# Designed miniproteins, single chains, continued (2), part 24

Each design is a single chain, and the fold is of that chain. pLDDT is the mean over its residues in the fold that is shown.

## One batch from the design tools (miniprotein)

Design m4853
Fold by ESMFold2-Fast:
Structure m4853 (fold): chain A 74 residues (1-74)
Amino acid sequence: SHMEERERRAAELRAALDEVIQEIEKKYGKLTPEQRELVEQAKDAIIRYAVEHDLPLDKAVEAARRFLEAVKER
């Protein structure tokens, strides 16, 4: 069903964004508690927006990566 497809896409997005977070932490060091809170809020917002607006996975990942690098590089 379309609902099951949306759930699957949300799960794929969560997994991909978690990988991006791990890559950023590996490259720039661990997120502070404050940065982690912002990142988790942004992750949820990006997933919701991407699912609701049918954004391609690669575009959502690109947006998240840019946001995460900006947060980590100050």
Scores: mean pLDDT 79

Design m4854
Fold by ESMFold2-Fast:
Structure m4854 (fold): chain A 63 residues (1-63)
Amino acid sequence: MPSEKVLEAEILEALGRMAYAVGDLELAIKKFEEAARLYEEAGDEEGAKRARELVEEAREELE
């Protein structure tokens, strides 16, 4: 079973994607950074990498 931290990170990633879709890039970055931290604490290297890539993508959109 995924840990509680992985489930929380998945929810934060989803919230970040919603923020990104409505153009709230600062909120999207914040949610993706929080998700990356929780994935890393849970030992989910793939989740952490994906969340960090989403942070960089959102930062590029911000300039």
Scores: mean pLDDT 83

Design m4855
Fold by ESMFold2-Fast:
Structure m4855 (fold): chain A 56 residues (1-56)
Amino acid sequence: ALERLREAIENRDAETAYRILVEELGISPETARHVASLVEAGDAEGAWRLVEEALA
């Protein structure tokens, strides 16, 4: 899951990132949508910070 999420973030593929976050990692749709917005904006650092917070 995390390897494919990394690829989606690097490729700015917000839709794939959202699906992995919700379906594979069990992150809430609200948080996953926020991460997807950061991915689309090209903010990979912000996206990873939110993912780490959600998984803690």
Scores: mean pLDDT 81

Design m4856
Fold by ESMFold2-Fast:
Structure m4856 (fold): chain A 68 residues (1-68)
Amino acid sequence: SAADEARLAEVTAELEAFLRELAADPSLSRFEVENLVNLRLAELAAERGLSVAQVMEVQRRLQELLAA
């Protein structure tokens, strides 16, 4: 639905921005960046009522954005 797509797009954009901020910090290891992004995704999923399928779709979109 349009409402689901808007929510997924919003969560994906927030996590992409957060990941880019963390990735720019040379004091953070790759493990720390991954852990912080996963924790933030879990927070957003709980706050916004994302299903498991929606969480997986956000993860897929983030991987796609970072593979380019």
Scores: mean pLDDT 85

Design m4857
Fold by ESMFold2-Fast:
Structure m4857 (fold): chain A 61 residues (1-61)
Amino acid sequence: SSAEREALILEGMRLEAEGVRALEAGDRKTAAQLFREAARLYEQAGHPATAARLRERADAL
């Protein structure tokens, strides 16, 4: 449903923001984990391009 997809996107955005904060703090390992979890949620929400971008970011850390 649209509501379920919206909930996945909002949670993905929250995890992505936490990943950015972890990266700003120098915690690359935590940032990578958060970006991968965000990517999983974006993929479930039907946003594979966003998911791929986040996985690429995580793999570079």
Scores: mean pLDDT 91

Design m4858
Fold by ESMFold2-Fast:
Structure m4858 (fold): chain A 65 residues (1-65)
Amino acid sequence: LEGALKGTEIGLKVGPVSGGMAGSSARSASLGDLDRAQRGVEGAEKVMGPEGGKAAAAGAAAGAA
């Protein structure tokens, strides 16, 4: 339950929302923040399965691009 909530938070923060407005904030993140985001993606993947982690990671990459 807690993992699902955290996974959803990561997905929203790093996923599709990052592609636009949130992406601008993500680009300003330090390397340390990016490392923490990667760990969050692993958590999302463990809770929601490979699709959850992949979606969060893809959203972060899209936002960065």
Scores: mean pLDDT 55

Design m4859
Fold by ESMFold2-Fast:
Structure m4859 (fold): chain A 66 residues (1-66)
Amino acid sequence: APVEALREATRRAAKIMLEEGYSADEVRKLLLPVVVRTAVERFGLSPEEAERIAQEALDEAVKEVK
C-alpha cells in the first residue's frame, strides 16, 4: 500500500541520515519536504496526510537509532 511503502522508505532514509550524524531536526528539514512532495505528486496524498506520515516515520527512525 502507498502509505506503508512511503513510511518504510522514509524511515529507512531517515535512519541512514541519523546514523551518518545528522540530527533529527536536520533530517526533518532536509528529508521531509522531499518525502511530502513525492507523496503528494506520486501517490496523490494530501499535504497534511503526507506530512503526518513523514513525521511518524522520522519518529520511528529516531527510536531505532537511539
Scores: mean pLDDT 81

Design m4860
Fold by ESMFold2-Fast:
Structure m4860 (fold): chain A 59 residues (1-59)
Amino acid sequence: SDLEDGEKSYAIGLELYKQGDYAAASTAFYEAAKLFEKAGDKEGAEKARKLMEEAQKLS
């Protein structure tokens, strides 16, 4: 489902972020935000967008 796929992309983003791959983490969080939006999870989408922006600043 879009929700489950969003959670998977979010988890991948967190792992990439921990590894210091901020560019790849940003992309994963962007994908997670899109999937959360499709699933109607507005809070999940906001959370993913915030981490995407943080990763972009560090890349």
Scores: mean pLDDT 87

Design m4861
Fold by ESMFold2-Fast:
Structure m4861 (fold): chain A 75 residues (1-75)
Amino acid sequence: MSIEELKKEIEELKERIKKLEEEIKELEKELKRAEEEGDEEKAKELRLEIEIKEGLIALLEGMLAFLEKELKKLE
């Protein structure tokens, strides 16, 4: 893998993490509204979706940390 190719993969992972964080923020706003409205079923669905996205961020952050360590070995 070239340094350039590795940097591209790192940037793609950072973009994915950022998009997921933005999606979670929007879901948290929707969750707050569902809780205020007493919509327990919608609140449960939103909490599950947030949990899934948080889990995906953790996985992607692990991959990012690995790739950043590999990049440091090549530089």
Scores: mean pLDDT 85

Design m4862
Fold by ESMFold2-Fast:
Structure m4862 (fold): chain A 73 residues (1-73)
Amino acid sequence: SMAEEALEAGEEALRIGREAARVLPATRGTGVALYGIGGLVEAELLVKRGKYEEALEAAEEALRRVREALARA
């Protein structure tokens, strides 16, 4: 379901953000980790509100952003 896909994407964004916090200097790692946390939290809140399509879009955008931020490091 879109809800499951959104939560999976949000969880992946959190995982990448957590990894960035381990490998990057604190200021940069914190920023990427916050993108990951924000993506999961936003996806969970939108799923709770029944906005599954928006939740998936938000989670995928967060996932894309944390991947790009880590790649630029």
Scores: mean pLDDT 78

Design m4863
Fold by ESMFold2-Fast:
Structure m4863 (fold): chain A 62 residues (1-62)
Amino acid sequence: DLEAAAARPGHTRAVFRKEDGVVTVEGPVAPALRAALEEGLLSSSRDGPLEVVLDAEAEAEF
């Protein structure tokens, strides 16, 4: 599902993965957006791998 969403053509996306308290980012993302998401993911009390796909258009709103 996440891979299918990321494969959508015509958009630039950033993929965030959280595993064992480490956040991995793939794709272009503004430093401010990255910092906010990294903070949110690291401060989360939920365990387990989390994957987030961001549309490039969402970055413009941030």
Scores: mean pLDDT 54

Design m4864
Fold by ESMFold2-Fast:
Formats: sequence, C-alpha cells, structure tokens
Structure m4864 (fold): chain A 82 residues (1-82)
Amino acid sequence: MREEIEREVEATMYLMLAYIYLKNGDYEEAIKTAEEALKRNPESREAPALLRILAKAYEKLGKLEEAKKYREKAEKLEKELA
C-alpha cells in the first residue's frame, strides 16, 4: 500500500506540473512530463487526464494525428472507469 500510495501521489504531482506547462504554452514540456508520468505509473487513476493533456499539447503543436490517438486512448480509459 505505501508504494502504491506514493506512486499515485507522484502521478498527481506530474499531472499538475504537465497542466501548468500546458497553460503556459510550454507544450513540449507538457508532453515530456505527461509521458514520464505514464511511464512511471501506466495504470494510474490520473492516466486519462494525462492522456488528455498529451492530446491538447499535440493539437497546439499541430500534430493532429498524435492528438487524435491520445484523445481516443483517454476516452477509452474514461469509459472503462465509468
């Protein structure tokens, strides 16, 4: 339980940081931060939100195919959790 709680806290911190980068227009840093969070805890409760950040950051960079892939992954996970 301790390590699981620590991993979820870490995922939440990465999510907050990625969101701050996204809002500030630091799209490449938002992508790196969200990707790192997903690598560290792929099954995190924050995974759908991290995938949403990836989709938005890629859209802002004009990478529409990548944006679509991450958006679809987020939607699938959101439906599985509902």
Scores: mean pLDDT 82

Design m4865
Fold by ESMFold2-Fast:
Structure m4865 (fold): chain A 80 residues (1-80)
Amino acid sequence: TIAAAVAALRARLEELISAEEAERLLEEGDVERLEALAAALLAALDATLREAGVSEAERERLLARFRASVEEALAAARAK
């Protein structure tokens, strides 16, 4: 299920970055590091959704929404 995929993604995120480190990166506003993290998160999300058996159409939809949110956050960071 999508809920199971989200739970698996959260576990993967905890392996990639701690909550404290994520907060530090957001406070720092390091756009290059944020872009690298966003790329890693997109790859982790895609892999997790594939492993969870989410349909291709639903995967594309979720990835598009995640990417839009990331681009909005990066645009806000760049504007500072």
Scores: mean pLDDT 69

Design m4866
Fold by ESMFold2-Fast:
Structure m4866 (fold): chain A 89 residues (1-89)
Amino acid sequence: MQAELAALAAEADARYAAVADDPEKQAEVAAEYVRRALLAAGVPEELAERAGELVREALLALAAGDEERAAALLAEAEALLREALAAAA
């Protein structure tokens, strides 16, 4: 698991760097790798997908200068992750 997550992080960094000039593509790349990392960690598919979507929207909000919206979306993603981890414990 940890080695797989490290490999995903390295792949994500390379993909993210390749689209550095496109905030929308960067948001999609980040969301996809967050979703894949959560799936690798055993989070259910539907929750991993929702968390990825929240991260994508948060990054798009940050790119648009809407820090308040981004913070709210990230807080929702964190609450979702905490619920998923509590259910798996």
Scores: mean pLDDT 76

Design m4867
Fold by ESMFold2-Fast:
Structure m4867 (fold): chain A 104 residues (1-104)
Amino acid sequence: TTTITQSPASVTVAEGGSATLNHTASSDVNNKISWYQQKAGEARKLIAQDGKTVSGLDRFSSSGSGTNFSLTLSNLKKEDTATYYSEAYENTTTRGPGTKLTVV
């Protein structure tokens, strides 16, 4: 069974700053990683998948390989305040515990 760790558990950043969210898997996930944004009261939104950021999300960048992946959010806006979840999905979907991002 693959275990996913996300770090930091929570982070607070000033508007206009940047944050890097990390994913570590206990085994190689063959780059089959998805990043999701979950805002309070809203449906889950796909941010990046298989190393590609969703069109229109130019402030977001996904990177990594093997067991270590990162999502970097640049030029942060208050609207980016959310919990960000990573999922490995090749053979079975395993969801990380999430990183809570607060933009002040």
Scores: mean pLDDT 80

Design m4868
Fold by ESMFold2-Fast:
Structure m4868 (fold): chain A 80 residues (1-80)
Amino acid sequence: NELAEAALEAAKAAAADAKAGKVTATGGTAAAIAATGAAFLAEKGGPEEEVRAAAEGAARAAELGGGKEAAEAARRAAET
């Protein structure tokens, strides 16, 4: 579950940034949702590239404060 662990770390980082006021709370929540999706894929044996892309996208979404739409886009990019 190395990739699931990485995705969870991305979610934690997004939550910490939201708490510090670096990004919106909405952006942090959306990034956490996307990271959770990436973790789920990793647990089910999903491709490493997709999981990594989802985690990176989630972190970027939180950084930009893009909210649900940005996190959802990251999730879709990771899927196929």
Scores: mean pLDDT 58

Design m4869
Fold by ESMFold2-Fast:
Structure m4869 (fold): chain A 74 residues (1-74)
Amino acid sequence: SAAEERFRAMKERAEELVKQGKTHVAVSALGIEAAAASFEGDEETARELLLHLAELLKEEGDDELAKRVEELAK
């Protein structure tokens, strides 16, 4: 599906950015795509992107922001 392809493409891009040491760029890209997906009514993709974003934020030590993002994904 378009939603499944969208999530996969963004997840792959984010993983590549993290491997390059560009975790902050990956966080921004995931946040922008999650907001776009939610705006378009694709709440399933938005939720999956937000959960992946929250995990990256925890790895960076942004625990408070990670918890807020997890709340949005519920």
Scores: mean pLDDT 82

Design m4870
Fold by ESMFold2-Fast:
Structure m4870 (fold): chain A 62 residues (1-62)
Amino acid sequence: SLREELRRAIMESAELTVEAMLLVAKGLASSPEEARRLREEAGRLSEEASRLDLEARRRYLE
């Protein structure tokens, strides 16, 4: 159903957001160079999560 597909898409976006937050947290305990790399990776995951959320809402909540 459309509701199940929407729920799955939102959950996928939420999982990516959590992964991004965990990478930032790991960066706080890392060297400055590793922290920078982890922050960049977290940024990419956050951007992907945002894109998936927007696409899901556009498709299923129009």
Scores: mean pLDDT 77

Design m4871
Fold by ESMFold2-Fast:
Structure m4871 (fold): chain A 79 residues (1-79)
Amino acid sequence: MEKLEELLREADRLAQEAAEALAAGDYEKAAELVERAAELLEEAAREAEREGREELAELLRRRAEELREIAEELRKLAE
């Protein structure tokens, strides 16, 4: 459980930094931070699955996919 909680806290931190980058108009940096947060949520999903928390793993995978879509849109705005 400790590793899952740590991954979720780190993903939240990256999301906060992404929001700050977005507010500053740095779409490229915001996209990079959102993509890193998505990667951490995928790792958290694998940890949740390992612990038998299948519903949580599915939720985290869906959130990671949504964040990747957001990162792609932000990259388009950066160009």
Scores: mean pLDDT 85

Design m4872
Fold by ESMFold2-Fast:
Structure m4872 (fold): chain A 93 residues (1-93)
Amino acid sequence: EKEIYRSLAEELVKEAEKEKDPQKRADLYIGAGRWYYLAGDYEKAIEFFEKALKLDPNHPLAPLAYRVLADAYEKMGETEKAEQYRKKADELA
């Protein structure tokens, strides 16, 4: 089950690396981050959500992305970072 999610995330990352449009790349990175999060790969989930938000800070899923980032950082024991992103998500709500 988790191996399937990881494979889906890896495929989206490969597509993003070839994509020249920043908005489309952000869409692909958000997809990858979600699959890594479901796979329990919190470090990679964080990496790709942060890349997506840097490319498209106003993405329609930005509030969700910040909330998932907060949850991923909490799971990694990074409580201060988790609080920072949780406040960011609340600002966008």
Scores: mean pLDDT 85

Design m4873
Fold by ESMFold2-Fast:
Structure m4873 (fold): chain A 73 residues (1-73)
Amino acid sequence: SEIEELRKEIEELERRLEAGEAIDWQRLVEIARRAAELKDEELIERVLELAERYGAPQSVIDEIRRLLEEVKK
């Protein structure tokens, strides 16, 4: 399923961040946008936590938070 594919992408990016690797933060925004289309609030929250934990740019964090707020409505 699309949700399962997004979950795997999050796990892969998390593994890279845990290893101290730099990632393209736009990939987290894309995943959060896809999760919002699927109305999967938990996936967006997981992406937000990852972005906050590993110090994503504020613009990235703000965009993910905006998507989370939209899906909660």
Scores: mean pLDDT 86

Design m4874
Fold by ESMFold2-Fast:
Structure m4874 (fold): chain A 64 residues (1-64)
Amino acid sequence: MGIEADKQHMIAVGLEEASKQETVEEAIKAAEEAVREEAERLEMPEEVKEEAIKEAVEEARRAA
């Protein structure tokens, strides 16, 4: 898949981990950690990793 699809996948992984948490603070932390780990596994560029983390954190915060 293209870089945009991989970024969306990383965001989805982050949000899935965030959804398992009971508090907004834990959800944000889980989303950030999950996206970082997935980005490193996929060897994503730093720019894409930071964009995915930002988006996942913003979505996790809104979902709370």
Scores: mean pLDDT 79

Design m4875
Fold by ESMFold2-Fast:
Order: structure tokens, then sequence, then C-alpha cells
Structure m4875 (fold): chain A 65 residues (1-65)
């Protein structure tokens, strides 16, 4: 269902945040990208925007921006 997919995206965001806090930036981005793909499949513009901000945060920590 849409709700189950949204919950899965939220779980991926939680995992991505944990990897980010542990300094595993590659894993953080991988899990945020998984969440983004789910939100894209749901056409959830707010979810996509939130995940893009999280990916941007990781990239800033990497010194890419």
Amino acid sequence: SMEEKKKKAEDYIILGRRYFLNGDYKKAIEYFEKAKKIYESLNDKKGIEEVEKLIEEVKKALGEY
C-alpha cells in the first residue's frame, strides 16, 4: 500500500541518519537515495524535497559544496 511504502521510506531515512551520525557518509547517501526512489514512485514532492535536503547535508559534510 501507499502507507507501507511511505513507512519504508521513513525507515530508510532513519537508517541514513544513523549512518551519517556514525561518519559513514556513503551508506547515509545510499539509504537516502533508496527513500527518494520510494517518494518518487509515490509522486510525493514533500518527501522528495526532505530527502534531497538530507543528501545535501551529507554532501556539505563531505566538502562537495
Scores: mean pLDDT 87

Design m4876
Fold by ESMFold2-Fast:
Structure m4876 (fold): chain A 61 residues (1-61)
Amino acid sequence: SHAQELLRRLAQHHSGLTDEQIDEMVEAVRRGDWERLREIAERAGLSLEAAKSLAEAILNA
């Protein structure tokens, strides 16, 4: 969706996330894999809460 594309571009611009990292975060949230989400967040320099909120926003856009 257009909203999903906008959220992805904002995440890339403001947080330095790659498309692959964003896809992995969204899939981790879909599966309830909080350990995987935390690992990705740590590598990207985000808190778990920020990563979860971003991934949920993209998933639900």
Scores: mean pLDDT 81

Design m4877
Fold by ESMFold2-Fast:
Structure m4877 (fold): chain A 62 residues (1-62)
Amino acid sequence: FKPGDIVRTKEDLTLVGKDVVVLPKGSLLEVLKVYSDGTALVRDLETGYVGLADLSKLEKVE
């Protein structure tokens, strides 16, 4: 994963930002930043919400 990648949730995903939001499986996100701890800062393409997500729950969209 790298900044600018479009990714999809493989399961329901908790985003942690200003609020805690649960996104359903199949949600499309843009990767903004990848961290060494296995998390990424992502933006929900539907709502524009930005939060931290677990990379293990994401897959890259081809």
Scores: mean pLDDT 80

Design m4878
Fold by ESMFold2-Fast:
Structure m4878 (fold): chain A 99 residues (1-99)
Amino acid sequence: SVKELIEEAKKKIKEAKKLIEEGKLEEALEKLEEAVELLEEALKVAEELDEKEKEELKEVAKEVIEAAKKLLEKTEDKKLLLRAIGVILRAIGILIELE
């Protein structure tokens, strides 16, 4: 279900935000990567998403970008920086596909 994929992604983003606050950046990034993968799956499952599902998917993709940006501000680790940028690019890709 598209709704179930979006709700699970929201849960992962909430977990990631808490982990970022705790300084557990690698674990936070794993949650954001899981969230963006769930959103990419939501985009594929429906033959055509209704307008409400499209708007919710856009909102959650923007939340992924915001959380990943906060992670970028807290690390100088090259591997974590590149992975966080990768998450942002994937979330932007979802937004582009929905327009």
Scores: mean pLDDT 86

Design m4879
Fold by ESMFold2-Fast:
Structure m4879 (fold): chain A 57 residues (1-57)
Amino acid sequence: MSDISQQVRDYYNNTVSTGSSSYTNAINYANQATDMGYTGMGDAMISSINDVQSQIS
């Protein structure tokens, strides 16, 4: 969890600062977390990313 949490935080921060490319990377990472069995974290991350994307777009 610690390594996953750190990477999730990094992708979230990059999503806010760099836009669409970081958004795609954050979604890919959330999907990877889901594939690894962290479905709740993946779903929550996707929801948060989508909220940020909606505010940007």
Scores: mean pLDDT 63

Design m4880
Fold by ESMFold2-Fast:
Structure m4880 (fold): chain A 108 residues (1-108)
Amino acid sequence: LLNRTPEDLVAAHNAALLDPDDADANIGTGILLYAEGRYEDAIAYLERGLKLDPDSEIAADAYRSLGEAYERLGKYEQALEYYEKAIKLDPNNTIARENLEKTRKKIA
């Protein structure tokens, strides 16, 4: 689904291209790609951002988005692992917690 304009996606992607070592730019690009339904591309950027800075203040959001992207691809075990990481970093992340419980039911 196109929840972001192509201009927003291009801006985030260009930020990562100008500074490919910027963790937050890579995470932001991954989140926008997820919003565009480009789940495999989203995963690549989110994983890169987390590898660059696993302690980023948006790392919990990145792990949640990884979980959501893997769930959309039917990879429920990987989705659970990333939701658990998101909750560990931000225990008050109700979206990650709700998604964890829903995803658990899909592999039961």
Scores: mean pLDDT 77

Design m4881
Fold by ESMFold2-Fast:
Structure m4881 (fold): chain A 52 residues (1-52)
Amino acid sequence: DLQKYLDQARGLLEQRNYIGAAQMYEKASKVPGLSEERKKELLEEAKKLRSL
């Protein structure tokens, strides 16, 4: 469920757990039925969080 991973990522960001949030975006990118554009956006967000 895409929304579940996005909600978990938001909670982790509120805790300043950037690596945990990046992992949730990476899991979100693997949800079936996503467009390639949406998957790329989620992976780019995860990459930014891992660079902090």
Scores: mean pLDDT 84

Design m4882
Fold by ESMFold2-Fast:
Structure m4882 (fold): chain A 56 residues (1-56)
Amino acid sequence: SLSDVARKAIEELEKLGIKDARTAVNEAVARYGVTDYDKLVELAKKLIEEREKFEK
């Protein structure tokens, strides 16, 4: 299910030390409707990276 895919994506990103993983994954799902695990992780990482670049 979509919730299982999102949970696995959150766990992978949190394992990498990314604290905003849950918020980024949920935002990617809501905005893009992504059901693919690899694409969801990619989009969440991009959202976190862009946020950090501008907020520093």
Scores: mean pLDDT 72

Design m4883
Fold by ESMFold2-Fast:
Structure m4883 (fold): chain A 90 residues (1-90)
Amino acid sequence: SAAREAQMEAEYERAMEVVAEATAQVPSIGQALEDGVRTAYELAKSGDQVEQARRVAEALGELLRASGVPQEVVDRLKEALDAMVDTGAA
C-alpha cells in the first residue's frame, strides 16, 4: 500500500541519517554502508526476502564494529534497519 511504502521510505531515510553520521567518523566505509542499507531496503520492500534483509543488517553492524564506530551508532543503525525490515514484513 502507499502508506506502507511511505513508512518504509521514512525508515530508510532514518537509516541513511545514521549512515551519514558513521561515514563522517569513518569515510572509507561510507559507500559500503550506503549500498548495504539500499540492499536491505530493496529486500525488505519485496516482502519475501526478510531473512536476507536481516542478514545484510547484521553484516552492516559487524562492519561498523570492526571499523571502530561507537556502539551507540551501531545500535541506532540496527534499530532503524530492524524497523524498516519489520514494516516491509507487515
Scores: mean pLDDT 84

Design m4884
Fold by ESMFold2-Fast:
Formats: C-alpha cells, sequence, structure tokens
Structure m4884 (fold): chain A 70 residues (1-70)
C-alpha cells in the first residue's frame, strides 16, 4: 500500500532524528518487504520496531502502518 509506505518513511525519518538507529533500520527493512508484497514478514519487523521504540509518535505511525498491512 502506498499509504503504508508513506507512514513507514515518516516513522523511519522520525526514529533517525531521535537517535534510534535500530528502530529506523527495522522500519526501512520492513518498507522493502512491503514494496515486494511480503506483508507478513514486514509486519513481524514492524512489531519488533514497535517493541523497541520509546517514542509515542513513532509508535503511532507504526501501529497505523501495521493496521493498513493486515
Amino acid sequence: SSEALELLSKAAKLAKEKGDEEVAELIQRAGVLVALGRNEEAIRLLEKALSKSKDEEVKKLLEEAIRLLR
């Protein structure tokens, strides 16, 4: 979904700006999987990113992206 990819791009940018490189990397990998139609694998990486993130704005973007991919 184009909308899910846009949310993931925004979440990765915010994670980087806040110094959370691990979360940003997981989101970027998930974005590649979404572009390939591998949504179940993408959701697993996004759920890992969600569990590792302490930023409420990043978490909300990830929750919305996961909802759109299910």
Scores: mean pLDDT 87

Design m4885
Fold by ESMFold2-Fast:
Structure m4885 (fold): chain A 69 residues (1-69)
Amino acid sequence: SEAEKLARKGDEYVRQGKYDEAIKWAEKALEIDPNNPLAWLVLASAYYKKGDFEKAEEYRRKALEAIRA
């Protein structure tokens, strides 16, 4: 799906250390499919690496909810 493609692009940017770009692509994926677990995990990872642990934990929880949906 398109949401999966965008989420994978965000995940690739996390692996490259490009966290702001990763956030942008994950947010686009969530606009299409708010239940995409990879997009939430990309946001969690990017914010964790940026030192925003509160947002990282919030988005990690959303990823778990999406997996169970």
Scores: mean pLDDT 88

Design m4886
Fold by ESMFold2-Fast:
Structure m4886 (fold): chain A 50 residues (1-50)
Amino acid sequence: MELDRESFGALPREEQLEFARRLLQGAGDENPSEEQIEELVRRFLAGEPL
């Protein structure tokens, strides 16, 4: 699982949201809200550290 920001930014938005959902699930939030998913995608695209 090696998605850098360049590869991530090249993905369609739907796939970016899916990626964020999986990360939240890994953190113990098995059914994250749409707002949490959107925020995580936004942070990644804004250059947040991995």
Scores: mean pLDDT 71

Design m4887
Fold by ESMFold2-Fast:
Structure m4887 (fold): chain A 79 residues (1-79)
Amino acid sequence: SELEKKKKELEKKYQELVRQKILYDASAGIYRMGKKVLELGGESEELIKKYEELEKEYEEKAKELEKKAKETKEKLEEL
């Protein structure tokens, strides 16, 4: 069935988007925690800023993937 094939493709896409989102959230969390350790250690503001920029980058990528996952889930639920 064409409907069953489309459903499986959307399910796979949804799972891939969710997994990638989790990985980017985890990366953002690592840089957030790392930034805190650097701040407590009195490390350079330049290094702290770099970790903050990486945290923001991964947070934004995770948000984009969350939006795509939501859209994919809606298409899946309409089938």
Scores: mean pLDDT 88

Design m4888
Fold by ESMFold2-Fast:
Structure m4888 (fold): chain A 65 residues (1-65)
Amino acid sequence: GKIVALVRAETEERAKEAGAEALANFGADEVIPLAGASGEEARALARRLEAETGAQVGVAGATKG
């Protein structure tokens, strides 16, 4: 199935950098950067995407909360 990575960071620049790493390391088919999103928001989105698409969705982040 399709693999999607949701990447949280304080800024778009940090999310983009972490997203590129996730794409390379996990073999993800798609990366969705989430600047300013909380871990709870990212988890809720991951659950929704899994239910709607059947994709495997992971969450990663470098945000200080």
Scores: mean pLDDT 72

Design m4889
Fold by ESMFold2-Fast:
Structure m4889 (fold): chain A 76 residues (1-76)
Amino acid sequence: MEEKKKEMEEKVEETFEEEKKILDTLPLEEAIKLLEEALERLDEMIAQSTDPLLKEGLEKLKKKLEEYLEELKKKL
């Protein structure tokens, strides 16, 4: 179980960095819109998830993306 938790945490970090890299290449308003849409999809995935480990990972990813969204909004 511990190895799977570590793998999930690493995947969350990788996914966040990948998304951030893509969003940083977009116009600010487009990046904000796409990130808000991604957060809506994450909320749906969290609600539908029955795997506690996956749900925890998705919740951590959501928190990181929400913090990044607030950072982008401050640049407006």
Scores: mean pLDDT 79

Design m4890
Fold by ESMFold2-Fast:
Structure m4890 (fold): chain A 96 residues (1-96)
Amino acid sequence: RRLSPEERRRRIEERRKELEEMRKNMTPEELEALAREYFAKAEEYFAKSRALGDPNSPEARELGEKAGYYTYLSMRLTVSEELLAEMQARGHALSA
């Protein structure tokens, strides 16, 4: 069954509110760990979508939507730019 645009928007708002509440109740380290976990899931779904070969297939689109969803969650849970800068200073974001 297809969701109405209004139902999709409400579910997005509910998830957004849930994520903001998590950001208040979790440590930056916990949020970052969860963001990395969701990003890994997004990469897995993108890899599965690419393995199908046809980006226009219903299966590839569904996997792409799941990948986009987990990318969105990881971005929303990502720590502040200040914490990202601190991680970069520790060499976390620097490539050898």
Scores: mean pLDDT 67

